# Designs tried in a protein design run: designed miniproteins, single chains, continued (2). Part 29

Each design is a single chain, and the fold is of that chain. pLDDT is the mean over its residues in the fold that is shown.

## One batch from the design tools (miniprotein)

Design m4980
Fold by ESMFold2-Fast:
Structure m4980 (fold): chain A 69 residues (1-69)
Amino acid sequence: MEFEELKKEVDEYVDFIVEIAKKTGISLETAIDIAEFYVEQLAKKYGATPEQRKELIDYAVKKVKEKLA
């Protein structure tokens, strides 16, 4: 999978977790933790480099904060 495809997968998951957070009232911190865990697993599954993994995690966290804050 290309790195840009991984970012799209992350975007879809962030949108999903944000929707769940808004419906269930979980904290911003909990939503971030869930997103980080998922993105780490996704990056490992597709053999992303440590730098790419960090970039994907930072990207996901930023998006969760922007959508829930």
Scores: mean pLDDT 81

Design m4981
Fold by ESMFold2-Fast:
Structure m4981 (fold): chain A 74 residues (1-74)
Amino acid sequence: SSKLQKDIDEGISLLMIGVSKISSKNMIKQGKLQQALEDTKKMAELARSKGYYEAAEELERLAEEIEEELKKKE
């Protein structure tokens, strides 16, 4: 049903975003900003390819935030 599918898709989207936020934060703490950026971009592309468009947009915003931090450090 559309309601059950929406609830499942929301759960998957939140998990993808949460994992990427934790992973990128840990990489940034280790000075691996370029790796954090590339991994976040790949997760955004994966989400988009699977049809999780809202998750893809959120991950694309996260990648933009990491890119701005990279510009400040380099």
Scores: mean pLDDT 81

Design m4982
Fold by ESMFold2-Fast:
Structure m4982 (fold): chain A 110 residues (1-110)
Amino acid sequence: FEELLAKMRELIEQLSEMAENPEKYSLEEIEELLREAERVMLELLKIAPKLSEEQRLEALKLAQELHFVILQLYYELSKILSPEDVKKLEELIERVEKTLAELKEVIDEN
C-alpha cells in the first residue's frame, strides 16, 4: 500500500512538471506516465476492499489529486498538439477517469 501511495505522489510531481513545461516532453513520454497512472490506480482498485477506512480515504485523496494534474496537463497539451494526438490522450484520460469512478464506488460502499 505505502509503495503505491509513493508511486502516486511521484506521478503527481512528474505530471505537474510536464503541465508547467509541456514543450520539453515528447508525446511518448507523456503517454508512458499516463499509462503508469492508470496501472497504479488499477492496483489501488484491486486492494481497496482490503484497506482500512483511513487508508481508503488517503488513497482516494491522492487519486483525485492525480486526476486533477492529468486534467491540467491535458488542458495545456490541447493548446499545442494536433487533433489526432489530442484524441489519443482523451481516450487514455477517459480510462483513468473510469478507474477513479470505480475506486470511489468501492470506497463509498466499504
Scores: mean pLDDT 80

Design m4983
Fold by ESMFold2-Fast:
Structure m4983 (fold): chain A 69 residues (1-69)
Amino acid sequence: DEKEKEDILQLLKLSGVKEENIKLAEELVKKGVPVEQLKEIWKEYQGLLAQGKEKEAEEVLTKKLKELL
């Protein structure tokens, strides 16, 4: 669903995620990676943020997004 892909990209932008990670997510959307895989990564990122592990959250996000390329 194109709407779900746009919604997740908007959510990343509004959440203050680094521009490099937003660009990686946009590239994955263009490659046709399932939204469910992006949602899984997003849940892991949010879980780390909830624990106060802000740097680890960004590092895990970058790693997981690059692994899907």
Scores: mean pLDDT 80

Design m4984
Fold by ESMFold2-Fast:
Structure m4984 (fold): chain A 80 residues (1-80)
Amino acid sequence: DKLEKFLEEVSKERDAYVALFDENLVIVATNADKSLIGKPISEFLKWAEEQGARYVTFESVEIDGKKYILASVKKSALDK
């Protein structure tokens, strides 16, 4: 709920595909491919490369007192 709302706001603001990772670097939420949820960060990076992304940005975020890593790929930066 709160994770999905945060992700929706960030994805709209940045015009980006985004993913949230927990402390074990497992995907807990994404607007990219829902089949990636529960998979490690390496699967998101592979997906982004398959979409033609030249770079992925990472930042630390805190949602409801818990720390996550946010990955972003701008849609305008995709070669596909």
Scores: mean pLDDT 79

Design m4985
Fold by ESMFold2-Fast:
Structure m4985 (fold): chain A 85 residues (1-85)
Amino acid sequence: MAEIESVVRVAERWARRLLENLKKYFDDETVAQYEAALGRGLELIRAAKTAEEASEMMSRLLEAYLQSLGEKSVAPLERAVAELS
């Protein structure tokens, strides 16, 4: 239980830092798309029943985030959120 809270806290911190970095290099519309997708991802992580599930979701969302940066499109991240839903 405390382990799930720790994973959620780490994920929230990473999402905040990722958004702050995106704001430096992308327009407001692109940042808003990432904020929406990351927000949905965090809701899924918070709804996880175990620390293992939360950690796996976070890992998959981070991989999709890195793919989205390479493709310069939020689409990989949105697909990962949909698959985890």
Scores: mean pLDDT 81

Design m4986
Fold by ESMFold2-Fast:
Structure m4986 (fold): chain A 79 residues (1-79)
Amino acid sequence: SEVEEVIERYLKKAETEEKLPKEYVEWIRETVEFLVHNTDLDVEDVEDLLEYLLELVKKALEAGLTMEELRKGSVVKPP
């Protein structure tokens, strides 16, 4: 679907352009796929969610948080 194509494009950009570690990219994928499978999101909703999660992961990495700490402490929801 177009939604799946958008997810893969953003995740590839996160890995190749933003140089995020694979475990962070996988966490973003898991989170978005869970919401897509349990909620009717259109392409624009998915893009907004992916941008939010990418920003969150970048800030976590800049703060020196590990993937385990991100999973454990993640109580934030997309805007």
Scores: mean pLDDT 75

Design m4987
Fold by ESMFold2-Fast:
Structure m4987 (fold): chain A 94 residues (1-94)
Amino acid sequence: SMEEELKKVYQGALDALQQALADYEAGKISLRELVGLAVRAIEEILKVETDEKRKKYLEELKKRLLEAQAANDAAAVKELVQELIAYLQEQIKK
């Protein structure tokens, strides 16, 4: 299982992402702001993450989010944010 301090960072990122997605779906924030919040959540995790497989996955997901934003693909951004949320939930449970 995750170290307790790392788990707290993942939980904070998860809470922030769930709020950001809800705010986006309610029309309170833009697509650009949603991507910015998701990228920030990934970067906060990457500052403390030591597992190379988790780092690689998060870096690739960050890249895919930025590519979807550049394409102005709101559906792809939403799917990637949902994928990130599911991934963080799964890692916290381990």
Scores: mean pLDDT 89

Design m4988
Fold by ESMFold2-Fast:
Structure m4988 (fold): chain A 90 residues (1-90)
Amino acid sequence: AVGLPDAEPAEEEEMAKAAEEGREAALKEIAENPDLSAEELEARLAAERAAFEAAARRVNAGDRAAALEAAYHRGAGVEYLKALAEKKKE
């Protein structure tokens, strides 16, 4: 599985902030576009997952700076997944 390696405490705090920024960006996008279809939410979720996997591969290859990018896309993906699940219940 593609994942993130262990981080120093300062990196962990920065990653948590990046994840929160990703969540807020996704929530803003959903709030500003209430007419997003389930298919559009699936496409956004897929894009965030692909970006997370690409960034996580870079971290695993030694690019530590990509850890913040991976955390951001992980956070955004969580909110798109929640929105998609809620949309499909309708």
Scores: mean pLDDT 80

Design m4989
Fold by ESMFold2-Fast:
Structure m4989 (fold): chain A 95 residues (1-95)
Amino acid sequence: GGEEAGERAARGAERAMRGASMPGPKGASLATGGALEAIGSGLEGRLQGGGGEETAERAREGGERAAEEGRRRGSEEAERMGRLAGEGAANAALA
């Protein structure tokens, strides 16, 4: 099932958002790592057979939750990064 891959993609999007909300190279590293985990998990969901749509749906939901948290933190960059990581994961799951 793509549910577990989608949940991992959502966690990646949350990490990408958290990293983008931090100043400096540690924040940038965390944001990059989170985004790569989200996209890689999306791809994993696609490759595990039949789970791509389920993975994509959960990745988008996770990305939107991450974007909402970024907004609460007052960071447009964090909001955008969370959403983009979730969308990137969804695209990887469906491509």
Scores: mean pLDDT 85

Design m4990
Fold by ESMFold2-Fast:
Structure m4990 (fold): chain A 99 residues (1-99)
Amino acid sequence: SVYIEEVGKFTREEIIEILRRSLESAKKRTDVFSEEDIKKIEELLEKIENDEDFAKEVIEKIEEYLERAKEIARKHGLKLNARQLKNLAVALFLSDLLS
């Protein structure tokens, strides 16, 4: 099992993969996500894929959400692996982006 202290830094490829999965999930949840929300996620993904400096800024911001994800896991007694923690961090980032 992977523990919280074993979570490495985000790579650009990893963030792109997580965002693509988040986008597909959002498209299935039209009860929660508007067409405008979906467009914002699509525009974010395209910009990350085409701009290395922007991708770096987004990674640094999501790393702040990773600390929040770790705190949530500790508060609720959840044993989340590195992948689950990274997925939660991106979800928290997107939630704030769309607010």
Scores: mean pLDDT 79

Design m4991
Fold by ESMFold2-Fast:
Structure m4991 (fold): chain A 81 residues (1-81)
Amino acid sequence: MSVEEFVEKLPSMSEEEIKEAVEELKKQLAAETDPAKVQAITNKVLEAISKKIKEEKDEKKRKLLEELAMGIIQTTSSVVR
């Protein structure tokens, strides 16, 4: 899944679909060797997740989205110094 496709589909995704999409994006980020590209991709994904969190009324779903965002940040931190 592309970053652009993820951002576009995120509002309509189920929790399971979001988890799978995030794991795929984390694999792509871990394989990317250019820190500037990793940062650009991470920023786009985190912006999309942050918007979803702001619209989410369920605290449990909000916490899940926050945990997924943290996972992406941790993956990015492993490849950028």
Scores: mean pLDDT 73

Design m4992
Fold by ESMFold2-Fast:
Structure m4992 (fold): chain A 108 residues (1-108)
Amino acid sequence: MSEAQKEALKIIDEMIAKEKDEKVRQALEILKVVLLTVKSEEVIEKLLEVLKILSEIKDPEVQLQVLNNILDIFGSLPKDLSAEEASKYLVEKLEKLKEEVKKLKKES
């Protein structure tokens, strides 16, 4: 397991431990399972950047929106992509989400 993957898992586990909203906890648990299946270090590093910003958001509705967007990105991955094409697709989608999450944090 990479250092970035360990750090991302630690952030998710800390968020789960503090979270009282059932829907947010369920989304975090699903994301943890998804993260354990990711083999691309670039995808893990980009997801870690998103998770660091998400961990600073206190509004559970905003947290759930971001978590659902992350899960939708992974769920929308085309099945016919090579591993390298899949990694590029996920990195591009997560980078766009990161910029959206930064804006949401400033408004909360």
Scores: mean pLDDT 84

Design m4993
Fold by ESMFold2-Fast:
Structure m4993 (fold): chain A 86 residues (1-86)
Amino acid sequence: MSEEEILELIRKALEELGISEEVKEEVLKIVKDSFERLKAGEPEKSVLAETQEKLKELAEKYGLSASQYTLILVMAHDAIKAFVES
């Protein structure tokens, strides 16, 4: 699956969850930055940990529910693994 396809699937899922455009844009930026770090040679485990921390900060900043945060976190982790395993 291409990087562009993964990002599009996340965008669609966030829209279906009713996430605001502003939050959606920030989530996609965090995931895209994760892909760039993987391309730069950072270890997957390190990138996953930093991505989780950034998403936690985003959830706290925008007051996201635990369910919204968990779903976004799962989507981001699945996206990073799909990117690495491709």
Scores: mean pLDDT 83

Design m4994
Fold by ESMFold2-Fast:
Structure m4994 (fold): chain A 72 residues (1-72)
Amino acid sequence: MLREVLESVDLPLEVGERIALEMLSRPDRYFTVRELAERYGLPQSTVSRFLRALERAGFVEYVPGRGYRAVP
């Protein structure tokens, strides 16, 4: 579930919720680890871990060469 994903990474719950909402509100857009790290002021390693957790939970998918996007 989303809360379990948010709790699985070393970032503030509020920040994780904002990232998830941004991605889920724009399902036709690809997001990169670098882009989100720069926008939210987080290490790329933290964002990468969070996005992989969202991918495992079925909220986003990773497309090589494009990045992450919300799943329908």
Scores: mean pLDDT 79

Design m4995
Fold by ESMFold2-Fast:
Formats: C-alpha cells, structure tokens, sequence
Structure m4995 (fold): chain A 71 residues (1-71)
C-alpha cells in the first residue's frame, strides 16, 4: 500500500541518516517506532518533515539517503 511504502521509505531514510552520522541511533529508533504506529499518510509525511529538520538536510538529500540505504 502507499502507506506501507512511505513507512518503509522513512525507516530506510532514518537508518541512512545514522550511517551518515547526521542523527543518533536513539533518534532513529524514535522515528521508526512512530512510523510503525502511524495510521495515515499525513502522519508519516509529518514524521518525514520532522526527520529532515532534526537531521538538517533537504527533502532531496533525504530521498537520496533513503534510496542509498535501500541498496
């Protein structure tokens, strides 16, 4: 589903941000737990915006990091 795909994208992005040294493992764990509990696309989009803010990256950079983590 679109919701499951967006959740997976957020999880991969969070893991990639830890590997890049931009967020802590504890911060990533918090985002991953919140993503797993999210019931709507809006909730996951809000988490993605918060993740980009916390990491200090652009939306484009987050997409790049998430894509790289999936490989």
Amino acid sequence: SPLDALKEGLILAAEGLVEAGLISEEEARRFIEQARKAKTLEEVRELLRELTRVAGVSDDELDRIGTRAAL
Scores: mean pLDDT 83

Design m4996
Fold by ESMFold2-Fast:
Structure m4996 (fold): chain A 60 residues (1-60)
Amino acid sequence: MAEKDIERVRELIERGDKEMALLHAAVSITSLKTLAKKDPENREKYEKAIKELRELQEEI
């Protein structure tokens, strides 16, 4: 799930939809933060995805 959000943001960047890329990344980060708290078994996966999404936001 988290990997799909990262790939979607990259696709939006490649298409030149910078505003949509930033919005999708922000929404995904918020959702992943909630999931990291509710699903501790997969917490590291969600936190890794959040980090990658934040790095993508900085590149936009």
Scores: mean pLDDT 80

Design m4997
Fold by ESMFold2-Fast:
Structure m4997 (fold): chain A 64 residues (1-64)
Amino acid sequence: MSLDECLERLAELLGMSVEQARALLQLARDHGLDVVRRLIEHECGKEVAEEATKLLEEALELEK
């Protein structure tokens, strides 16, 4: 999966723009996936947080 595909899927999953999804990726880089996972879990629930975390993990791997 490409970085753009990961961000598009994340944006669709969370009901946000690709720019907002990119901001979440930046937050994960700066503060760690656990912080972003907990934020998404609080707003969208555990199932969405698990899928979003998987997409963010793939996006972080594709960045290098």
Scores: mean pLDDT 81

Design m4998
Fold by ESMFold2-Fast:
Structure m4998 (fold): chain A 93 residues (1-93)
Amino acid sequence: SAALREREFALLDEIVEENKDSNPAMALQAKLAYLLRELGKSEVAERLGIDPSLLTRIERGENVTEDLAKLPEELKERIVQRYEELRREREAG
């Protein structure tokens, strides 16, 4: 349902806000989980250049923060940018 989907996005946004200063890697994982729910694994992997196996682990609820911390800064920045764009689109629509 649309209501359940909105609740899932709200929970991910809450994780981002709670962790943005204290645990940036956890905030980044929550942002990727948001992207996975909106775009799907194949699009996220192709468009952002992220390993599909890492995305599968995130979908399963595994903690991948150590792997995410090792990503190039340019890739982390692209993840942040795409998350902010999609969040604004949802708030506007």
Scores: mean pLDDT 84

Design m4999
Fold by ESMFold2-Fast:
Structure m4999 (fold): chain A 107 residues (1-107)
Amino acid sequence: LSADQLLTQGKEAYRAGKYEEAIRYYQAAVDLYEKQSDDAKAQFNRGKAEMYIGDAYDKLGKKDEAKKHYLHAAEHFQKAADLSTDPIDEGIALLMSGVSKVVAKKL
């Protein structure tokens, strides 16, 4: 299974209200992205997966776990921005980092 396929399976589980199953798929995607090259795209994809894990924990009422994963997402998005050579990709990653930090702070 590719990391992108695992994200898709996680999103399907999330839409079905199967939040624990979604977390398992998203965590498997994070693990695969971490084994890929440490470039801007890989860091951005890790950030997305961590944010989705945060969303699923929030749905389960596990606010402390959700906050932790949103902060991890923010770190990965910041790293993606630092590694980006395209100003648009950098801007998107910085926006996603900021959003993840704000969501974590409100939990």
Scores: mean pLDDT 89

Design m5000
Fold by ESMFold2-Fast:
Structure m5000 (fold): chain A 64 residues (1-64)
Amino acid sequence: SLEEEIDKLIEEARKVIAKLRQATPEQRPALVDELGRIIGRLLDLAPDHPKVFELVAEAARALA
């Protein structure tokens, strides 16, 4: 289902966010690119979904 696909992508994104919080400067570009791809997919699937908005906020905090 769409909800199951969204939940799976959110879980994958949160794993990347956890890696970003512990990443060296050299590791960050690849992880940022991976996170961007997952978020892009989520926005394509459900741009107005509350879970997607929450994840985008989590990602923004991890990138700051």
Scores: mean pLDDT 85

Design m5001
Fold by ESMFold2-Fast:
Structure m5001 (fold): chain A 83 residues (1-83)
Amino acid sequence: SENNKLLIEAEALLALGQIYLYLGKHSEDKEEAIELYKRAIELYDKALELLDKVTPSPKVKALKEQAKKNKKEAEENLKKLEE
């Protein structure tokens, strides 16, 4: 179903966002870390947009909360590097 396709795509975007967040935290180059966090934020935003289109369920709610939490972490880490 379209609902299942959107859910799979959102889960894939969340996984990619987690990878970019991890790479940003472990980057020794400030400019590289900034770009990695920006990419993580973009991926989390896209995942949240897709999750908003998916039929509500406990799983979808949990994925939205995970995406919001991870996005906030990426945004806070980005802000520390840009200050």
Scores: mean pLDDT 90

Design m5002
Fold by ESMFold2-Fast:
Structure m5002 (fold): chain A 63 residues (1-63)
Amino acid sequence: VEELVERARKLLAELEKDPSNIKTLQELSRVARELRDAGHLELAREVMEKLFEATKKIYKKNK
């Protein structure tokens, strides 16, 4: 469970460095769901917010 927290923080840092990394976005989505299931609601919410921001850019089709 603590490994999920570490993974989420690492992925968030990777997203900041490379916000176009789709694999990082997908991993964050998975980790957010696992964090929520494990009761780490605050961190899960932060991860979901980052994902939604990235999704908005994709939704605009980056064009």
Scores: mean pLDDT 73

Design m5003
Fold by ESMFold2-Fast:
Structure m5003 (fold): chain A 65 residues (1-65)
Amino acid sequence: DASEIARRLVEGLRTALENNDVAGAKVALHEYEKYEEEIEKGDPEAVAEARRLAEKAKEFLAKNV
């Protein structure tokens, strides 16, 4: 279910960012990139939130590398 995958990605990205977890953010972003195309068919709100958090994770990782 694309919507369930999108919500799981949102939770993973949000948790890593809230905890300033560099390793967790890398894992969560990798999972987002793996499922990016598949989630496009899911709940638009969850998909938009996952994209927003993925961009935040990219910014976070750029500052902490």
Scores: mean pLDDT 84

Design m5004
Fold by ESMFold2-Fast:
Structure m5004 (fold): chain A 75 residues (1-75)
Amino acid sequence: MSEEEFEAEVLHALALIYSYLAKQAVERGDLEGAENDVKKIEEIAEELYRLGHTELAEQVRKDAEEVKKLIDEAK
């Protein structure tokens, strides 16, 4: 595994963790916390694009959009 491959795996894992935390925050009524977690997911997606992992970046971006819909519906 190259450093680039390892970095992409770590970023993907972090995105999944933030997605989970954001959904939990929405369930608890912590919409500000959920919005902050979404921003982190979007930053991770941008970094994955820069590393050339476009498919993973698109998957991460879709996870962020799913959480955004939950936040908007909870407002």
Scores: mean pLDDT 83

Design m5005
Fold by ESMFold2-Fast:
Structure m5005 (fold): chain A 74 residues (1-74)
Amino acid sequence: MEEIEEVVRRGEAELAALTAAGAPKSDILAVFDRYREEILKLAKEKNLPELEVFRYLGRLHEAAVDALDAVDAA
Protein backbone atom coordinates (compact mmCIF):
# COMPACT_ATOMS: atom_id res chain seq x y z
CA MET A 1 0.00 0.00 0.00
CA GLU A 2 2.63 2.56 1.12
CA GLU A 3 4.91 1.60 -1.81
CA ILE A 4 2.15 2.27 -4.36
CA GLU A 5 1.34 5.58 -2.64
CA GLU A 6 5.02 6.55 -3.06
CA VAL A 7 4.99 5.56 -6.77
CA VAL A 8 1.80 7.61 -7.38
CA ARG A 9 3.26 10.66 -5.58
CA ARG A 10 6.49 10.39 -7.61
CA GLY A 11 4.48 10.15 -10.84
CA GLU A 12 2.35 13.18 -9.89
CA ALA A 13 5.52 15.15 -9.02
CA GLU A 14 7.33 14.19 -12.25
CA LEU A 15 4.28 15.07 -14.39
CA ALA A 16 4.03 18.46 -12.61
CA ALA A 17 7.76 19.07 -13.19
CA LEU A 18 7.40 18.25 -16.91
CA THR A 19 4.49 20.71 -17.16
CA ALA A 20 6.54 23.43 -15.42
CA ALA A 21 9.48 22.75 -17.80
CA GLY A 22 7.23 23.02 -20.90
CA ALA A 23 7.87 19.42 -21.94
CA PRO A 24 6.13 18.07 -25.09
CA LYS A 25 2.98 15.92 -24.77
CA SER A 26 4.97 12.86 -25.93
CA ASP A 27 7.22 13.14 -22.84
CA ILE A 28 4.20 13.54 -20.54
CA LEU A 29 2.56 10.44 -22.06
CA ALA A 30 5.81 8.43 -21.78
CA VAL A 31 6.12 9.29 -18.07
CA PHE A 32 2.43 8.45 -17.52
CA ASP A 33 2.88 5.04 -19.21
CA ARG A 34 6.01 4.28 -17.15
CA TYR A 35 4.31 5.04 -13.80
CA ARG A 36 1.13 3.22 -14.87
CA GLU A 37 3.20 0.06 -15.53
CA GLU A 38 4.97 0.41 -12.15
CA ILE A 39 1.62 0.75 -10.33
CA LEU A 40 0.14 -2.26 -12.16
CA LYS A 41 3.23 -4.40 -11.45
CA LEU A 42 3.31 -3.48 -7.75
CA ALA A 43 -0.48 -3.98 -7.42
CA LYS A 44 -0.11 -7.50 -8.87
CA GLU A 45 2.80 -8.30 -6.51
CA LYS A 46 0.78 -7.04 -3.50
CA ASN A 47 -2.48 -8.68 -4.73
CA LEU A 48 -4.41 -5.43 -4.22
CA PRO A 49 -8.20 -5.23 -4.72
CA GLU A 50 -9.18 -3.94 -8.19
CA LEU A 51 -10.99 -0.89 -6.74
CA GLU A 52 -7.84 0.26 -4.91
CA VAL A 53 -5.77 -0.18 -8.10
CA PHE A 54 -8.31 1.93 -10.03
CA ARG A 55 -8.09 4.67 -7.36
CA TYR A 56 -4.29 4.89 -7.75
CA LEU A 57 -4.51 4.77 -11.56
CA GLY A 58 -7.23 7.44 -11.42
CA ARG A 59 -4.94 9.81 -9.52
CA LEU A 60 -2.10 9.27 -12.01
CA HIS A 61 -4.50 9.69 -14.96
CA GLU A 62 -5.87 12.96 -13.49
CA ALA A 63 -2.31 14.30 -13.09
CA ALA A 64 -1.49 13.39 -16.71
CA VAL A 65 -4.71 15.00 -18.03
CA ASP A 66 -3.95 18.17 -16.03
CA ALA A 67 -0.41 18.23 -17.49
CA LEU A 68 -1.68 17.77 -21.08
CA ASP A 69 -4.36 20.46 -20.58
CA ALA A 70 -1.70 22.87 -19.27
CA VAL A 71 0.42 22.29 -22.41
CA ASP A 72 -2.63 23.02 -24.63
CA ALA A 73 -3.41 26.22 -22.64
CA ALA A 74 0.16 27.55 -22.99
Scores: mean pLDDT 82

Design m5006
Fold by ESMFold2-Fast:
Structure m5006 (fold): chain A 72 residues (1-72)
Amino acid sequence: MTEEEIRAAVERVEGTLRAAGMSEEAVEAAVEEVRRAAEEGKLSEEKVREIILRVETEEGIRLIEEGVKKTF
């Protein structure tokens, strides 16, 4: 794992999530997860894909469900 690989992973996550219409907060959280995985030596192509899919689907679904429960 190199600084170049970390940078490429961050750019990929940011670009993909922004294109998917995710909030800046969600994008920042995903980027932080990528950086954390890199620091732990767990960063891989599979991990990057997992983070993107998780943020796009799980976080989005959870926010919608939370919003419905909080709607008066």
Scores: mean pLDDT 71

Design m5007
Fold by ESMFold2-Fast:
Structure m5007 (fold): chain A 67 residues (1-67)
Amino acid sequence: SRSDAFVERVKARGEAEGDYLIKNRDKVVSELEKLAKETENREEYLFLAKQVKDSADYYEKKRKERA
């Protein structure tokens, strides 16, 4: 079984990642789109950029609902 301390650390990590994605979405997406232009893995990097956008939108929506 997971201890309460472990569960609390996992939650804190998730919140920190959500906050990071919300604050840095444009920067992270820009870096991924740059990699897509500079590498043969264009489709993979564009897919990751979309996932970052979708994740940031999801976290922003959750915070708006909580406010």
Scores: mean pLDDT 70

Design m5008
Fold by ESMFold2-Fast:
Order: structure tokens, then sequence, then C-alpha cells
Structure m5008 (fold): chain A 80 residues (1-80)
């Protein structure tokens, strides 16, 4: 449903907003990066759910998942 798609899109947006807040407000850059990684993983889960239940959005969701995975890898390299 449109409401369900909007809910999942909202979950992605909320996770990205929490990621931005963690990066902006943390006193510890390593803790900020770890929090950002967790929020990106939440966004990825919502995108995976969108791809599963809305086949018409699968290609767009898969591209966004790839972008989230690359950002997670970047942040993981910074905290290693």
Amino acid sequence: SEAEAMKLAGEVAAALQRMAEALATSEDPVEAARAAIEELRRAKEALERMAEVYPELKEEAEKAIEEAEEEIRRLEREVA
C-alpha cells in the first residue's frame, strides 16, 4: 500500500537523520562513526524490506542499499 511504502521511506529518512545527528553531536569520533554505522544498517534493513514487498521499487532500493553498504565500509575503515 502507499501508506506502507511511506512508512518504510520514513524509517529510512529517520535512520539517516539519526546518523547525521550522531556524526554532528558526538564528542568521540569513533563512537559517532559506530552510531552512524548502526543507523545505516537500519536504513539498509528498511530498503531491503521495500525491495521485498514492492518489486517495482527493487532496482532503486538495491542501488540505495549498495550506497549504504559502501558508506558503512568507509566508516568501518575510519574506526579500524
Scores: mean pLDDT 79

Design m5009
Fold by ESMFold2-Fast:
Structure m5009 (fold): chain A 65 residues (1-65)
Amino acid sequence: GSGKGVVKQILESLGLKATDEAIDILANALKTDPSKAREIVEKLRELKAQGVKEITPEMAKELVS
């Protein structure tokens, strides 16, 4: 399947919501390079710590760069 399942699991474990577009961006990045999973999780944790409740498509692009 696409990386969407992995992305949804990561977001759920962190208590974060995301737009469908943001999930697609993150899933495509993980499908292309699964080694980025740790870095993406660390960046998501930082966003949560800063009070972010929902990951936007723009945030997702920054997470995968």
Scores: mean pLDDT 82

Design m5010
Fold by ESMFold2-Fast:
Structure m5010 (fold): chain A 73 residues (1-73)
Amino acid sequence: MFRGREELEVAEGQEAAVVDGIHQAARHLSARTGVPVRVRTRVEGTRLTVEVEGEDQAVVDAVLAAARALAAA
């Protein structure tokens, strides 16, 4: 099993939207690829921790890339 972790800063007031977007992206990628992924998110103020586990490194990397893009928006 592959793992990835990112710590991201999100805009104040956007924390819930970014978390929801990350979980939505993970569900979409899992459905598209048939590869199960597990995502854990933790928010402390504007700091978001994203942890991703999966059977495919490319899918794990894709979820983390989506998380970075959502946090940067």
Scores: mean pLDDT 84

Design m5011
Fold by ESMFold2-Fast:
Structure m5011 (fold): chain A 69 residues (1-69)
Amino acid sequence: MVKEFAEQARDATRRALAHAEKHLGRPVHIDFSGSKEEAEAAKKAAEEELEKGSPEAREQVTLSIHVDP
């Protein structure tokens, strides 16, 4: 479950970066919600994928990670 969540976050971030490269100046929002463990795994995976993007594309991608109560 946690690992699947991290892979989904990585894939979503990769696609968001690709979209941001085509639409510079337009923010792309990625939202994740889950348990504390799932949210932390998603955040780590997304941050790792963001580091592979260009500086311009990275600035356009906003991550919103919510921990379910």
Scores: mean pLDDT 76

Design m5012
Fold by ESMFold2-Fast:
Structure m5012 (fold): chain A 96 residues (1-96)
Amino acid sequence: MEEREKEIEELRKQVIEAAKNGDYETVKANIRRLLDIGGPGLRAVLEIGEEFGVKETAEKVVNAYIKYRFIPSEETREELDKLVEEFAKKLVEKAK
């Protein structure tokens, strides 16, 4: 949907700004919002990872989200939450 492209770009900018400010909670929240959008949001997460030089962690986050959607359980939710936290930490570290 065309409105989703604008939403994704806004969320992407918010992630980058929050990462520069060391705001882990805002980074995590906006990554989760991108994931919840689905396909184009997943792509945005991968692009953020590539831009910050942490593409491997972004791929793990996307894969954990897909697994959670396919096999929803406490275990897959906890793994997704852990990887989102790791990704947010790495983005903050790379943003300085």
Scores: mean pLDDT 84

Design m5013
Fold by ESMFold2-Fast:
Structure m5013 (fold): chain A 71 residues (1-71)
Amino acid sequence: MTKVTLQFDNGLTVTADLVSVEGDKAYLDDGYNEFIIDASDLKEGNTVTVKVIDKNTGFSYTVTATIVSVD
């Protein structure tokens, strides 16, 4: 399973599983949050806009992250 490591602008680093690609969207999951990014932007070194969905609260927000690795 492909793992994606994201470094957020607040300094937090998260490694999430790439669970699906549906249309132009890549869906990532770390067990706590779902992350949605544009599939075309899913490359190491890219700065991406990420929609974060907290799986406990359902709260969603948008942040910037750098893709550190795709393995």
Scores: mean pLDDT 85

Design m5014
Fold by ESMFold2-Fast:
Structure m5014 (fold): chain A 77 residues (1-77)
Amino acid sequence: MEELEKAFEKAVDGIFAGLDEDGNGTITREEIRRRLEKAGEVSDEAIDAVFAEYDLDGSGTVTREELRAGFRRYARE
């Protein structure tokens, strides 16, 4: 499962590096989803599960730190 964790970390880093809009460290789950598939070839279900957990009001916004932690936990479990 190191492949998934590595893909998540690499994708997250690439996403924020490429989608760092205002340096807020916050990106919409829709953008993360699209970039993760290209950057790290992450499974769609994994991305959806992470966003579902952090998405409180359907804002679809995830911080860099939350995204990394979520993907790592999801990949391990």
Scores: mean pLDDT 61

